# Designs tried in a protein design run: designed miniproteins, single chains, continued (4). Part 86

Each design is a single chain, and the fold is of that chain. pLDDT is the mean over its residues in the fold that is shown.

## One batch from the design tools (miniprotein)

Design m14977
Fold by ESMFold2-Fast:
Parts: structure tokens; sequence; C-alpha cells
Structure m14977 (fold): chain A 76 residues (1-76)
């Protein structure tokens, strides 16, 4: 991850330290999901961006199965 990407997420997301740990785990889950679905790198970035946005909007609970959320985002 580049410094610019990290700062962009921090500034736009206003991410709390607790959310940072969640985002690190979610990033790994997005990478794994994209590998299983053979998605392009651009598509991975779009899914990651939408997932972060949903978390910030409170549309996603931490205890909800991540793969279910990723599938929902991919279908949009």
Amino acid sequence: MSELEAQRRWNKGQVDPQDQLLLEQLKKDVEHYSQLRNLSQEKRNLIEQQLIQLIQEGQVQPDVPIYTILQQIEQQ
C-alpha cells in the first residue's frame, strides 16, 4: 500500500484506530475474495472503496459475514 492510499483512506474515512484494525482484516478478505472470483485489480479497488463507504455509513456491522457483504457489492 502506498502512503497516498493510506492517507486518502484516513482523511476521507475519518477512520478511528478500531476501524483501522477492521479495515486491515477487510483488505485481506477483499484480496482473497477477488482471487476466488478472478477479479481485475481495478475491480478489487472499487469493491474495497465501496466496502469502506458502507462501513462509514453504518450499513455494515462488524459481525456480519464479510463474504456476504462482498458478494452484495460485486452484484451492484
Scores: mean pLDDT 67

Design m14978
Fold by ESMFold2-Fast:
Structure m14978 (fold): chain A 66 residues (1-66)
Amino acid sequence: GAAAEKGGREGARAGGADEEGVEAAKRSGYQTNTPSGAAASAGMAARDIGGGDAGKAYEAALRVAT
């Protein structure tokens, strides 16, 4: 839901992902609908799509999505 979507978006930004990575993490966070799923989605999107830091994205997303 909304918390997981917000977690994915804000986590990817905190990890330094570009706008494409942030949008991908937002969508994946919404689809997983769990704090842990949003955190994993943000980390993967930041690293593989947006070129950010996966670890920082994961930690930030988990805090926001909870």
Scores: mean pLDDT 69

Design m14979
Fold by ESMFold2-Fast:
Formats: sequence, structure tokens, C-alpha cells
Structure m14979 (fold): chain A 100 residues (1-100)
Amino acid sequence: SQSFQQRGQQYYQQGDYVSSSIYYIASARSSIINGDTQSAIQSLQQAIQSLSQLPDSPYRQQAIQHLQQAIQSLQQGDTDSARQHISDAATHLNQYRDSI
């Protein structure tokens, strides 16, 4: 079975940056549950790269900002704040998708 990270890469190659971001965020959540902070940070960075390919919008900007805050929280060992920021980013990504 394909990992969330592999699905994220496949959607990125297809130009589906919204789906790519969703799967990279799912990969980050899985890594956090497994205590793999470095893999979580890498997946969040890949989600930011995917979002950066989308047309500019307030929802895209807010999603990127929350993912950046999640990375900072993980670097500080604050897993609870990181999870909250990831959830906020997912909300803004859903709002972006609904705006297309």
C-alpha cells in the first residue's frame, strides 16, 4: 500500500496541489503519532511547497502560515500546539478548495 507521503508526491506530479497538500498533512499527522518529529516537519514543508503552487488567496496564505507555525511548535517540542495549527491549516485549505 502507498504511504500518505507517496500519495502526496504522486498528486504533486499530476499538478493536483490541493490533494498533494492534504496527503502531506496526513503524513505529518502520522509521523507525530509515531513520535517522528523530523519526518513530520519534512512532510509539513512539502505541504507548504504544494500550497505555494496554488493561486494566491487569503485562505492559501493562512494555511501556509499555520503550517509554518506547526513546524515551529514541533521544533520547540510542543506537539499539542503543532496539532492545533495543522487542524487550522486543514480548515483554511478546505475553504480554498470550496472557493475554486
Scores: mean pLDDT 87

Design m14980
Fold by ESMFold2-Fast:
Structure m14980 (fold): chain A 82 residues (1-82)
Amino acid sequence: TEKKAEEALRLMEEIIEAYLKKGLITEEEKEELLELARETVEEAVKNGEVEKLLELARFAKEVLKLQEEGKDQELEELAAAH
């Protein structure tokens, strides 16, 4: 249970960092989202919802990876146009 909670938090942190790296959020928003992620994991542990949270985090990370790949291709195309 604790290991799954740690994995869910790690995935959420990776998603937040990816958003910051791509310029979708500010550093201030990152800190707010990291705090929200910690609170969300704590509540999931308390309510027995860790499995559901982990599944959602994994899904969100897969979606983000696909979006990042698309954005990287768009960035390469923009760079080639210069």
Scores: mean pLDDT 75

Design m14981
Fold by ESMFold2-Fast:
Structure m14981 (fold): chain A 64 residues (1-64)
Amino acid sequence: LTSRPQSSPELQKQADLEAEARKVTAEAIARDGVDRSHLPLLRYWIDQAEKEVKKKEEEERKKK
């Protein structure tokens, strides 16, 4: 019996995927000059996700 069970597991999965994406980006940076084209793509997707989160946060703020 728990109240509001497992809010964290969903976020954990999303955070795990984001961490993996960041790791791949860091590795791509280390291998810069070989697979540099992937860097802007990964960063672009991360930026887009961050923007979406920000938009939701702003909407939540409007609710007060």
Scores: mean pLDDT 59

Design m14982
Fold by ESMFold2-Fast:
Structure m14982 (fold): chain A 57 residues (1-57)
Amino acid sequence: MTPAQEARLQEINKAVSEFQEKYNLSPAEIGELVTEALAAGKVSAEELKKFMEEKVK
């Protein structure tokens, strides 16, 4: 994996963890949201966060 891909994955993982904590989501709930966002082509932390916020609200 390239350093750029590794940094991007770290940003995504951090954003997902912070989002789960902020909205008090179960591991199953956050996992489903992340899977749906990735299937929709959301590949950055910012895109994932925005997509998940739209689904939760």
Scores: mean pLDDT 75

Design m14983
Fold by ESMFold2-Fast:
Structure m14983 (fold): chain A 89 residues (1-89)
Amino acid sequence: MKEEAKKLIEEARETLERAKELASSDDADPREVLALLEEAERLLKEAEKKAKESGDEELIEEAEKLRKELEEFKETGRGALELAKKKLA
């Protein structure tokens, strides 16, 4: 259980970093960035559940920090995605 939570946290973090890197690219497809954000959210939701089930406070805190990072990027990225979509239209 603890190992599952750690793996999910790592996968969510990697997916979020990929979304950030793609969003910073001039060749960014807004739909691909959105898909990566949805996958990161799905992985993080499972990670949060597994961390809580494990009772490991360190894993719970790590998942919570990653949640805040994802939420902040989603708010910042929403504006960037709308601007990119406007340029494509």
Scores: mean pLDDT 75

Design m14984
Fold by ESMFold2-Fast:
Structure m14984 (fold): chain A 73 residues (1-73)
Amino acid sequence: MLEETKAFLAGFAGKRVAEEVLASLSPEDAELARRLSEALQAGDLDEAARLLMELGRRNPVAAVRVISSLVEA
């Protein structure tokens, strides 16, 4: 899972989660998504993958919104 998530996120290196999506999430989910954006900007795919997996375990709907935002970015 971690390796697959890293490979998936490699295509979004340097991208940010849209502010509209961050504003629509709970404070905890928004914090995870914001940290994910920071990790992607830094090219830290290990941290980005862990954050996305944590968001997915906690709130799958929020994870889908974040992924959709990155695809559209």
Scores: mean pLDDT 81

Design m14985
Fold by ESMFold2-Fast:
Structure m14985 (fold): chain A 92 residues (1-92)
Amino acid sequence: ERAALEERKAELLARQKELQKKIEELISKDPSFLEELEKEFKEEDERLQAEAEAFRAAWAAAASEEARLEVERRYLEVQEEILKKIEEFIEK
């Protein structure tokens, strides 16, 4: 359902903002942390870029609201998975 998907997007955005704040605090304490983070998540960043391209193509090709919901859901799942991995890395 569209409403449930929009709620998940709002939760993801809130988590991204909190994570960004924590990353900025860590970088301010140790500037090398940015390089460590980029090295650790290089494959995830490449995957996210590929999924974003696939999302744009699939969205443009979607002929119905149901198809658009499925495209958005798949991309959201990828974003949520990557965000969780970054959160777990920072908690170490």
Scores: mean pLDDT 82

Design m14986
Fold by ESMFold2-Fast:
Structure m14986 (fold): chain A 56 residues (1-56)
Amino acid sequence: DREAARAQLRAEHERRTTELRARGERDPSVREETEAQIRELDAQLDEALRALDSGE
């Protein structure tokens, strides 16, 4: 279960960050914003994975 939950969290994160990177590459004027959003998603993933390790 925990391993499956980790895989789902990583897959969702990968899809979201890939979309944001592609958006920033298509429109350099929003690259700074998309990079900030990616950093926020990275932090959220790290917290979610840590919660699974400690709580589940």
Scores: mean pLDDT 81

Design m14987
Fold by ESMFold2-Fast:
Structure m14987 (fold): chain A 95 residues (1-95)
Amino acid sequence: SRVQAKGNAVVKAIRDGTVTVAQVEELGRLGLEEKSEGAANGMLGVYQAAKDSPKVSADVKKLLETGYKSVKLAVKGEKEGKKGKELFDKTVKKL
């Protein structure tokens, strides 16, 4: 899975303190494309790795949390997926 491979790379960047908003945006975009429970759970795992880390910026944490919520909406259906994409796009634009 592309989401799993990218998620693993983002978790490594979280541990190394090198994670960027751009990496998280790419992960979220892949999750929204895949629209699977596995992608949503992958996003949640990455967010959980980041949320308590002092090495990770507030912007990265916010985009990971929003990415998880957005992908979870996309799994529920097409109308919810559109709302999830809009939420993710709006969050990226503000960072």
Scores: mean pLDDT 86

Design m14988
Fold by ESMFold2-Fast:
Structure m14988 (fold): chain A 58 residues (1-58)
Amino acid sequence: SAALQAQRAQEGRERLRQQVEDQLARLTALSATPATHAEVQPAADALAGLLAVARAAE
């Protein structure tokens, strides 16, 4: 069903949006303290991957 596929796509976008917001919040928190490259890099890599998925969904 096209309607069921559309609903699952919307749920996927909501989940992706939440994951992006969570990673941005983490990076913002790290920017408020002296952070090492090793602490920032995993969050930056995760965000880059999530943004690539979001762009592919356009």
Scores: mean pLDDT 75

Design m14989
Fold by ESMFold2-Fast:
Formats: structure tokens, sequence, C-alpha cells
Structure m14989 (fold): chain A 95 residues (1-95)
């Protein structure tokens, strides 16, 4: 599964940095866009950080940035488009 891959490829150093970023997000009350940018800046090559940042970009409506990060994290193009379409439908249903 994707979760098993994340666990296998995430080092203890990356986990500590992710926890530090999570603490800063909570402390600073960052927006979804700011959360995504901080994750990409702090851990640009971390699969876990790329997926978390992509989720925040999707929530912010930044679909192109989310697509780039999901692809970089190693998700297939078909799955990436499915995720983006689902999020778009959810947002359109609330509008």
Amino acid sequence: SLADRIQAETSEEELEKLEEVARLIEEKKLSDLEKAELLVETLPDSIAAQLNAAAHYLHAGEYEKARELLLKAGLPEEEVERIIERVKKEREALA
C-alpha cells in the first residue's frame, strides 16, 4: 500500500522534521497554502511531505501544484487525475 511505502522510505530524521513542521503549523495557525509551502521548503524530497503538501494545495484549490507534487511522490497519472476530479466535485457540490 502507499502507507507501507511511506513507512519504508521515511527516515527517523524525516519524521522529526515532519513533527517540527506540524508543530509550527499549529503554533502559527498557517493557511493551507502556507502549510503546503512550508512542507515543500523543509522536506522537498520527502514522499510524506510531498503528499501532505499536495493535500493542502488541493484544499486551497491549487490543483496544478498538487498534481506536480503527487506525480513527484510517485503516484500514477491516472490516480492523480482521479484524486483531483474527486476534490473538484466535492468543492463544486459545496458551491
Scores: mean pLDDT 79

Design m14990
Fold by ESMFold2-Fast:
Structure m14990 (fold): chain A 68 residues (1-68)
Amino acid sequence: MSPEEREIEVLYRLALHELSQTPPEELEAVLARIRASFERLAETLSPEHRARLRERLAEVEAYARQLA
């Protein structure tokens, strides 16, 4: 796994874990912070890795919707 792929997977797993521990009242604020973190990482990545990051963010957003 490339360093970039590893960084994406670490951020993804941390995001899912944080959302799973977040009360429903705070989900929107936590998700906004997670999106900001993904956007910051995207700026450092190639187009191919940005596509992978977008797929992972979509999964995080889907998970947040299931928790709400």
Scores: mean pLDDT 85

Design m14991
Fold by ESMFold2-Fast:
Order: sequence, then C-alpha cells, then structure tokens
Structure m14991 (fold): chain A 99 residues (1-99)
Amino acid sequence: SVKEKIFSALEKAREAIEKGDYETALKYVDEAYKLAIETIKKNKDKFPSETTYVGELLRLIGDYLEVKLALERKDAEAALRALKRLEETVEEIFKELGL
C-alpha cells in the first residue's frame, strides 16, 4: 500500500540519520513527504471541511520542513525528534481518512 511505502521510506530515513548519512536521510524524507502529500490531495473530499484539509496540509508541510532544517544543520537529535513528529502526523491524518 502507499501507507507501507511511506513508512518504509521514513524508517530508512531514521536508519540513515543514525548512521550520520544526512543526504540519504533527506532523499527518503522527500520521497515519503511527496507520497503523503499526493495521497492527502487525492482524498481531499474525505476531510470534514476545506479548512480542516488546508490545516492538515500546513501541519504536514511544517513537520516536513522541521526535519529538513535539522538535516541541513546535521543535528541528528533534532532530526530524529522532527522525523517522529512527521511519522505521527502522517499516521493521524491517514487514520482520519480511513487509510
């Protein structure tokens, strides 16, 4: 499933961060983020309102940018914390969508 592909990419990003491979981590985070955004956009009609849809997209974008910022700074601790928040945000949104 798309959900399995997203979480597999996030797991590979986590492993890359733990090894200090920030370039590989960024590649996998970008892959997961792109798949998550595309999936959410395709399911726009399943949100309670357009305001909720936009709010959840902005939340996901913010969490993704926090991961990117930590990776650019080569801050492994900050990157792992931000990645965990991104994982939780994706899981919560997908649960709301019945995915």
Scores: mean pLDDT 91

Design m14992
Fold by ESMFold2-Fast:
Structure m14992 (fold): chain A 103 residues (1-103)
Amino acid sequence: MLDEQFQKLLEEFKKAKPAEQKLLVEELAGMGLIGVAVLKIIARKKGDEEKLKEAEELARRIVEITQQLIKAIDDGSDESEIISLLQQLLELHKEVMEKLREE
């Protein structure tokens, strides 16, 4: 299940050095944003303004959480804060994948 893959990613992330953690975050954010780009193309083809706005909001939230997570890693924030932000990014990624699955 997807949740099992995310749990494994969380385990690997906790073992990674800060530079490796940032690379993982950037890769995860990049994949999410590619998914959002696909959703925007589908929404535009269908003339679905509401779905287009939802996709734009998902992109905005992914960028915001990614920036917060990178800053928390760079600042040496508590592991609990860093993991909480990563879980929020993973939840956004899950939402993008669920919306793509519906198409």
Scores: mean pLDDT 84

Design m14993
Fold by ESMFold2-Fast:
Structure m14993 (fold): chain A 66 residues (1-66)
Amino acid sequence: SALEVAEEAVRLSRDGRIPLSELVRLAEGLSDEDRRILGEASREAFDPETGLIDAERLLETVRRLL
């Protein structure tokens, strides 16, 4: 589920951040709805200056969208 991917992203994060490419790998095999939720959350959590996702922001946003 999108929630399980977001929780795993937090576990794999370094200084609270994870590369977008790693999040995409964790999202493989998700349903269209779960991918939509995770995609929306990743846009809110993405930092364009670093190219990294804020993992806690991602998890918080996924929880809010469910």
Scores: mean pLDDT 84

Design m14994
Fold by ESMFold2-Fast:
Structure m14994 (fold): chain A 59 residues (1-59)
Amino acid sequence: GAAEGRAAGEAGAREAGATGNALRLGAGVHQMSAEDGADPEEARRGGFRAGAAAKESGA
């Protein structure tokens, strides 16, 4: 059903996010010399916090 589909979608997205973040950390360790380009963890933190603040301000 639609409700069950929503729950499955949210769980899938959350799992993908957690797994993706862990894999990126491993890749970063392997490519320490090239980390200057972009740190996805830092970018995600900034984006996440900015998004949360914007959402509450917009409310």
Scores: mean pLDDT 48

Design m14995
Fold by ESMFold2-Fast:
Structure m14995 (fold): chain A 107 residues (1-107)
Amino acid sequence: STEEIVEQVVRGLEERNESLIPREVTGSVAMYIGLNLDNEEIMSRAMRLLASPRLADRLELFGIALAETGKYDVAIALYQEALKLDPDNEEIKKNLEETKKKLKEKE
């Protein structure tokens, strides 16, 4: 489930143990969500991130998937952790700011 994957990602970050973060599973969840939302831009980004060995890119991919399901608070936390690993990444900064706006506009 998405919640179990989030728990595994958080645990992997706390323990600084990347092997606890199932790259294939997180990538598959993000790709599945992107495909089902009929959003070509998200799908294109997800495909590029799936090819990356970097933890920051995997956190960004998962953040995108959670934002698209309306879990903005968790998505923001994942983008912030990704940005700590890759502070100059403009795509992560953009996703973070866009998701913050959506959270603020949520009634």
Scores: mean pLDDT 65

Design m14996
Fold by ESMFold2-Fast:
Formats: sequence, C-alpha cells, structure tokens
Structure m14996 (fold): chain A 90 residues (1-90)
Amino acid sequence: MKPKLEELKPGLSVLVEIDGKLYKAVVAKVINERYVLVYIVDKKEFRVVPIENIKEILEEKFELPEIPPILEVSTKEGIEALVAAVDRVV
C-alpha cells in the first residue's frame, strides 16, 4: 500500500527502498512534500529519503531514537542543503 503524505507521522514504521534494497525504518520527521527523515532500523542511522522510496507502512513498532540536533533543522535553506548532500551520495 502506497502511503499518503498525511499518513507519514513521526513514529510510523515503514519499508524504504535504498539502492534497490528494502529496509525497515521509522519516520522521524516529514521535511517537505518530497522528502522524509527516517531512522533505518537495520543500519541504526538517520537518512533523508524521497517519499516515493517509501514502499509500504509496517504494523510492527520500532523505537525511534532522539533525533540529533543537526538533523532537526526546520529552515528551508537547511533542509535543501541536507537533501542535496544525500542526493550526491546515492
């Protein structure tokens, strides 16, 4: 089931596709209508992913760790810089 933007709330468990592989993740923050900050449970890391890479919602509950202050940037300029950095390493 493809999730709607309004269904993506902090603490929601999702399947995310990264480099052709599926990872279990928890939504940490919806950055904008195109990008979401998720916590990858299998890798124990935070990552910004396009919303189109979120394949389905999981019924399993995972613990969402505290978001590092550097990733809590809510300014438009800071969000765009973070997204641009992620797009260059994938």
Scores: mean pLDDT 68

Design m14997
Fold by ESMFold2-Fast:
Structure m14997 (fold): chain A 87 residues (1-87)
Amino acid sequence: MDLIKELAKLLKDESTSPEELIKKLEEGLRYAKELKDPEERALLSIAIGSAAKELAKKYPEYREKALEIVREASRIANEALKEARAA
């Protein structure tokens, strides 16, 4: 998925601001919520959560916001995995 690769590149790029990373992660979560396939929704949400954890390590001053994204991503992933199991 291009979005997952884009997030990985942004995390590695020292010129990318933490605010831009947060914006991209929040946009990714909104996109993930709209995915009809629960497996794809779970996979994308897990990837966003991982990226947010890396952001929290790299930018401690944004840790609270990054962890908020991690919690939201975990909720979406858990719900999506439950839907995939029910289907």
Scores: mean pLDDT 78

Design m14998
Fold by ESMFold2-Fast:
Structure m14998 (fold): chain A 99 residues (1-99)
Amino acid sequence: SLPSEEELKEAIAEIMLAVFRTLTYSDTSLDPETRALIDRAVDLMLKGVRRPLTDEEIDEFVAAVRALPEDYRQALLETARKVAEITGSETLRRVVERA
């Protein structure tokens, strides 16, 4: 049978996050600390696509995003906003609003 609409939305969100990570990693000037923050935030967004995030996970995401340089922060928040819109995830929407 064909995937459900919900399964397709989750797959699109996961592809979008994978593309973001790949494009970010093409920047050879990216320091290891910034890379680790991006990895943490992307992993938390991936969890948020699959299930509601805990308050602790939301706080961790907000802290990671706020520690990023402005260009990476803006790109990550825009990606998170699009993922929240596609998936309808309430916890990802709250993450974007708090960051």
Scores: mean pLDDT 79

Design m14999
Fold by ESMFold2-Fast:
Structure m14999 (fold): chain A 100 residues (1-100)
Amino acid sequence: SVKDEALELIRKILEAMSKLIQEEKLSPEERELALELIAEISGESIGLLQNAPEDASLEEIKEKIKEAIKKVVDEYKKKHPEFAELFNKMLEVAEKVLNG
């Protein structure tokens, strides 16, 4: 189903972000914030998928996921501007999965 494809896409996004955290040499504070960001994106994305109409297209779901990720990343950058580079890298890996 379209929702199964969207769930697989969400899993790939979360996996890509988790891999980035494992490969980057992050401070304990950066790691904690990055994990919180992943948890927030996971919750928002699953919530969007659960509330999506049964006839929603994959493209519609992808666009809503993209908007949700950008919103969460923007909120984290406003609260922690010193870590903006890390949050931008996390957004970039998410967008690569969504576009590829």
Scores: mean pLDDT 87

Design m15000
Fold by ESMFold2-Fast:
Structure m15000 (fold): chain A 83 residues (1-83)
Amino acid sequence: SSAIEALARSELPNLPPERQARVRELLAARDYEGLEELLTEFISELLTSAVDSAIEKELEKKAEELGLDEEKREELLKEVKEK
């Protein structure tokens, strides 16, 4: 489909080199199903990674501001990750 092809082209420079090569192969083969799967997985991974990184950074800043011990910081991280 034209939509998935356009999305693949726009996201190409944002992908790691290995995934860029795969996207180019799928575009050349016109494997739109493979493109959709690859892009969906990448977007899901990116969102999950971004959320996890943001949570970890926020917890680090708050722990430092509150002067929490490493043990208390680890407990707080576990508490957030359990949600």
Scores: mean pLDDT 70

Design m15001
Fold by ESMFold2-Fast:
Structure m15001 (fold): chain A 95 residues (1-95)
Amino acid sequence: VRDKLREELQKLISSLEQLRQQETNPKTQQLLQSIIDTLRSILNSDLSPQQVMERLVQLLGRLRGLGRNDSSLAEATKKIQKEVDKILDLIEKEL
């Protein structure tokens, strides 16, 4: 359901905001802020569930690339990928 998707995206944003406040590594803080901004853009855009899925798949690709190119970001990117995958699973069940 569309309301469930918005709820899960908002929960992810809140979780990432908390993680950013607790993070001491400046690169990881910048990564978290970039992801938060991307997710907020998705929420503020009048996107269909299919379009949200496409944006989240693109985000996963970026996270995989960042984790491979910078080992200091690998743990953070893996945690965020897992949360994004849960939202993608939700969209797939509703489509």
Scores: mean pLDDT 79

Design m15002
Fold by ESMFold2-Fast:
Structure m15002 (fold): chain A 73 residues (1-73)
Amino acid sequence: ATLRLEVELTSSEQEVLDAIAREAEAQIRAAVAAGQFVEVTATAADEIGKLAAEGIKAAAELANRVVAARQAA
């Protein structure tokens, strides 16, 4: 199964953006543990939100490589 993760990084409050990023990373870690691929869709309103989105997408990319390697073995 594939986990579809949608994150909205449109808040102007840094603490809210940080909380959303941490929750997304936790969901990605749980998906890896379950052997699930992750598909991330991120919406960002500003450059800080875009940086957070890039971090979440990078984490999902690494997670998907781990899942693919385990399934290919």
Scores: mean pLDDT 79

Design m15003
Fold by ESMFold2-Fast:
Structure m15003 (fold): chain A 77 residues (1-77)
Amino acid sequence: SPLKEMLESEKKAQPLIDKALALLRQSQKAKEQGDFDKSRALEDQAIALFDEAAEKYGSPTALLARSVLLSSRRSEE
């Protein structure tokens, strides 16, 4: 079923997604401390990991997360 295929894709993508989420937590902390350059660099690394998860495993979660992050960044410009 499509749902089962999606769940298997997410399982394979999980290590990349977990690493990306850890980087986003670090990015949030840097932003709270006023280090916007560090925050942006950490977000860029997280986006790259979501791209890799999406390309290698077809993870819908990774594609959605990337889209949300890029949209959020543009709204702050």
Scores: mean pLDDT 81

Design m15004
Fold by ESMFold2-Fast:
Structure m15004 (fold): chain A 73 residues (1-73)
Amino acid sequence: MSGDEAMEELRRAYKEVVEAFKNGDLEKAREALERMEEAYEALKREDPSRVFEADVMLGMSLIMVGVLELILS
């Protein structure tokens, strides 16, 4: 996976986390977060200069999933 491919996958997965959060769908949010984490690790290997941009999206996704876990427990 190239850095560009990793960033595109990260952005796609981020969009899915946001949509799952809006719908209260914890299972889909977790699945999308796993794909973001995989894309993030690929991005760190292929293009570390873009990690800060990805960190913001990953951080927001972790907060969204954590909020869903808290309110649905």
Scores: mean pLDDT 83

Design m15005
Fold by ESMFold2-Fast:
Structure m15005 (fold): chain A 81 residues (1-81)
Amino acid sequence: SSRLDEVRARLEALLADDPALLARVLAAIDTMETSSEAERQRLMTELSRELSRRLDEARVHAVDGLLLGIHLLLVEADRAA
């Protein structure tokens, strides 16, 4: 979808210096799309801890914001079904 393409572009810009972390974040997003709300919250918490070990605070907040946006879109999709 166009929104996922926009998220991918922003993540590629934010994580240009760490392609392994970029791949990990994109894989987590794919897992979130097929996960329950509770599993998504757990995955986001685990990923946020990994991001905090590898990135500065500004980039952690930016990536966390993108992940939260995806989570909220999936919650709305679940409620609409």
Scores: mean pLDDT 80

Design m15006
Fold by ESMFold2-Fast:
Structure m15006 (fold): chain A 98 residues (1-98)
Amino acid sequence: MAKEYAEKGRKGKGVEGARYAEKAGKLAEKSGSGEDALYAGQGIAAAGSEGQKSKEAAEYARKGAKHAIKGAKGPKGSSGAVAGTVGAASASFGAGLK
């Protein structure tokens, strides 16, 4: 489930955490579920913050965000899931751009 990979991304460090966040995003895209997209968004935000010193980690977080947003916009998604997923992705990117 996207939630399991999002939790691994959230607890992981640097690049490893970001890779799990990307997997969570891909699973959210495949499921088209707003719930999966929100969990993926949380994992992506955490991975982006903890991977702040690594361009590689930031790249995986960005890829995960794109997949999660597509999942939130899917047939099983919702406007709330889109807003939450976009917000989490924006927070992840913003932290790296100071």
Scores: mean pLDDT 67

Design m15007
Fold by ESMFold2-Fast:
Structure m15007 (fold): chain A 67 residues (1-67)
Amino acid sequence: APRVTPVFRDEKTGEWHEGAPVDTAAGLRAEARRLADELVKKGLISPEQAEEFLAGADRVAAVLEAL
């Protein structure tokens, strides 16, 4: 099964924030939400950036569901 890791790059610091590797669409949606919520809570990204990241993760999850 295809494996994906949700990753957010902070353009200000150049740091990468990685979630856990996942093999399912449901797993990807859950892990991306967890990572986005954590980054917003820590003040590292805006809610708008989190929403855009989650939209990207949902597009990838839709591809995983089609496989």
Scores: mean pLDDT 77

Design m15008
Fold by ESMFold2-Fast:
Structure m15008 (fold): chain A 105 residues (1-105)
Amino acid sequence: LLERAKELVEEAKRYAEKALKAVEKGDAESAIKYAEEAKRKVEEAKRLAEEAGDEETTILLDRIIYGLEGAIKNVKKGDLEQAKEILKNVIEGLEETLERLKEKI
């Protein structure tokens, strides 16, 4: 469970980084697409963390989902600067989650 959750978090980080690059280029359509992909990966990772009984990882992933939803909403509103800052925080949260999962596996 946690090994698969780690793989999903790694994939989510790659998509979040693509979303950030799209926001920096002013490409709202790609930013939304990549942020939604990152969110799907994080939601699956959260389900696996819950199944494994890892409450701390579940809480971290829930915060990341909230951040990704905030980024998507801000891109849709045309607030690319706010979306950029949220995505940077999301990427940091994903990196923290990955480091934590590596210590457990």
Scores: mean pLDDT 88

Design m15009
Fold by ESMFold2-Fast:
Structure m15009 (fold): chain A 80 residues (1-80)
Amino acid sequence: KPIAKNLIIRVERATLEEVKAKVAEYGGDPSKVKDVPAIALVIRDGKLVDIVQAESPTEAALKAAEKAKDGDEIIVFKLL
């Protein structure tokens, strides 16, 4: 499958609590956030559509990009 075009990808360092707060801001369920090394959020039209959990920021970004559509925003968190 081709990778979605016009993706906005950000990489940030964050605590688990900060990631949970961000999930809630975009209308998601913070209880779905696990304590893993990397988390990516897929955001469409200002709303959370998916949460990706992975062992590395690179893996999280790749998995999120596969789920994204053109114009989606991806925020990749490296957990502290």
Scores: mean pLDDT 81

Design m15010
Fold by ESMFold2-Fast:
Structure m15010 (fold): chain A 95 residues (1-95)
Amino acid sequence: SALEEVKKLGEEAVKAAPEENKEAAKKLSEYIVRAVKLIEDKAPQEEILEEVRKADEYLQKLSEKFDPNNEKDRAMARKIQEAVQIFHEVLEASK
C-alpha cells in the first residue's frame, strides 16, 4: 500500500541521513505518513493540511542544511523525494 511504502521510504531516509539531520528527517517522515493516512481515512482537509504544514517546516530545515556534495544528504533527499511523490499521487487519487 502507499502508506506502507511511504513508511519504508521514511525509515530509509532516516538511516541514510547525516547524524545531525536524522531527527529532522524522522519528523518529516512521521508527518508525511500521518498526512497519507489521513487522506486514505477521508479525514477533513483541515487535518490533512495541518500535517502538511508540519512536514513543510522540517523539509525547510533539511533544505537549509543540505549539502549536494555529501553522499548521505543525497541519499536522504532521494528517499524524501520518493515519499513526497507518493503523497502527491495519493492526494490526486482522492479527488
Scores: mean pLDDT 85

Design m15011
Fold by ESMFold2-Fast:
Structure m15011 (fold): chain A 80 residues (1-80)
Amino acid sequence: SLLDTIKAAAEEILADPNAPAEVKALAEAILEAIDNGTLEKVIDELLEAIDELLKRSDLSEKIKENLKKIKEALEEIKKK
């Protein structure tokens, strides 16, 4: 499912010792929004935050790919 994809990607970011604190904070916020059922209400703010993080030059390829997976899944949820 789209939620399972988002959870898996967010958990991989949280497990990554090279992930900056801001990226981990976003991953935690996404997991919290899923858990409390508010994801759709905050989806635009999350997408904006992901786009800002993806512009950083200090992120590993793995972190960028996980952020892209989350972005694509959130955009798909927004279309519903």
Scores: mean pLDDT 86

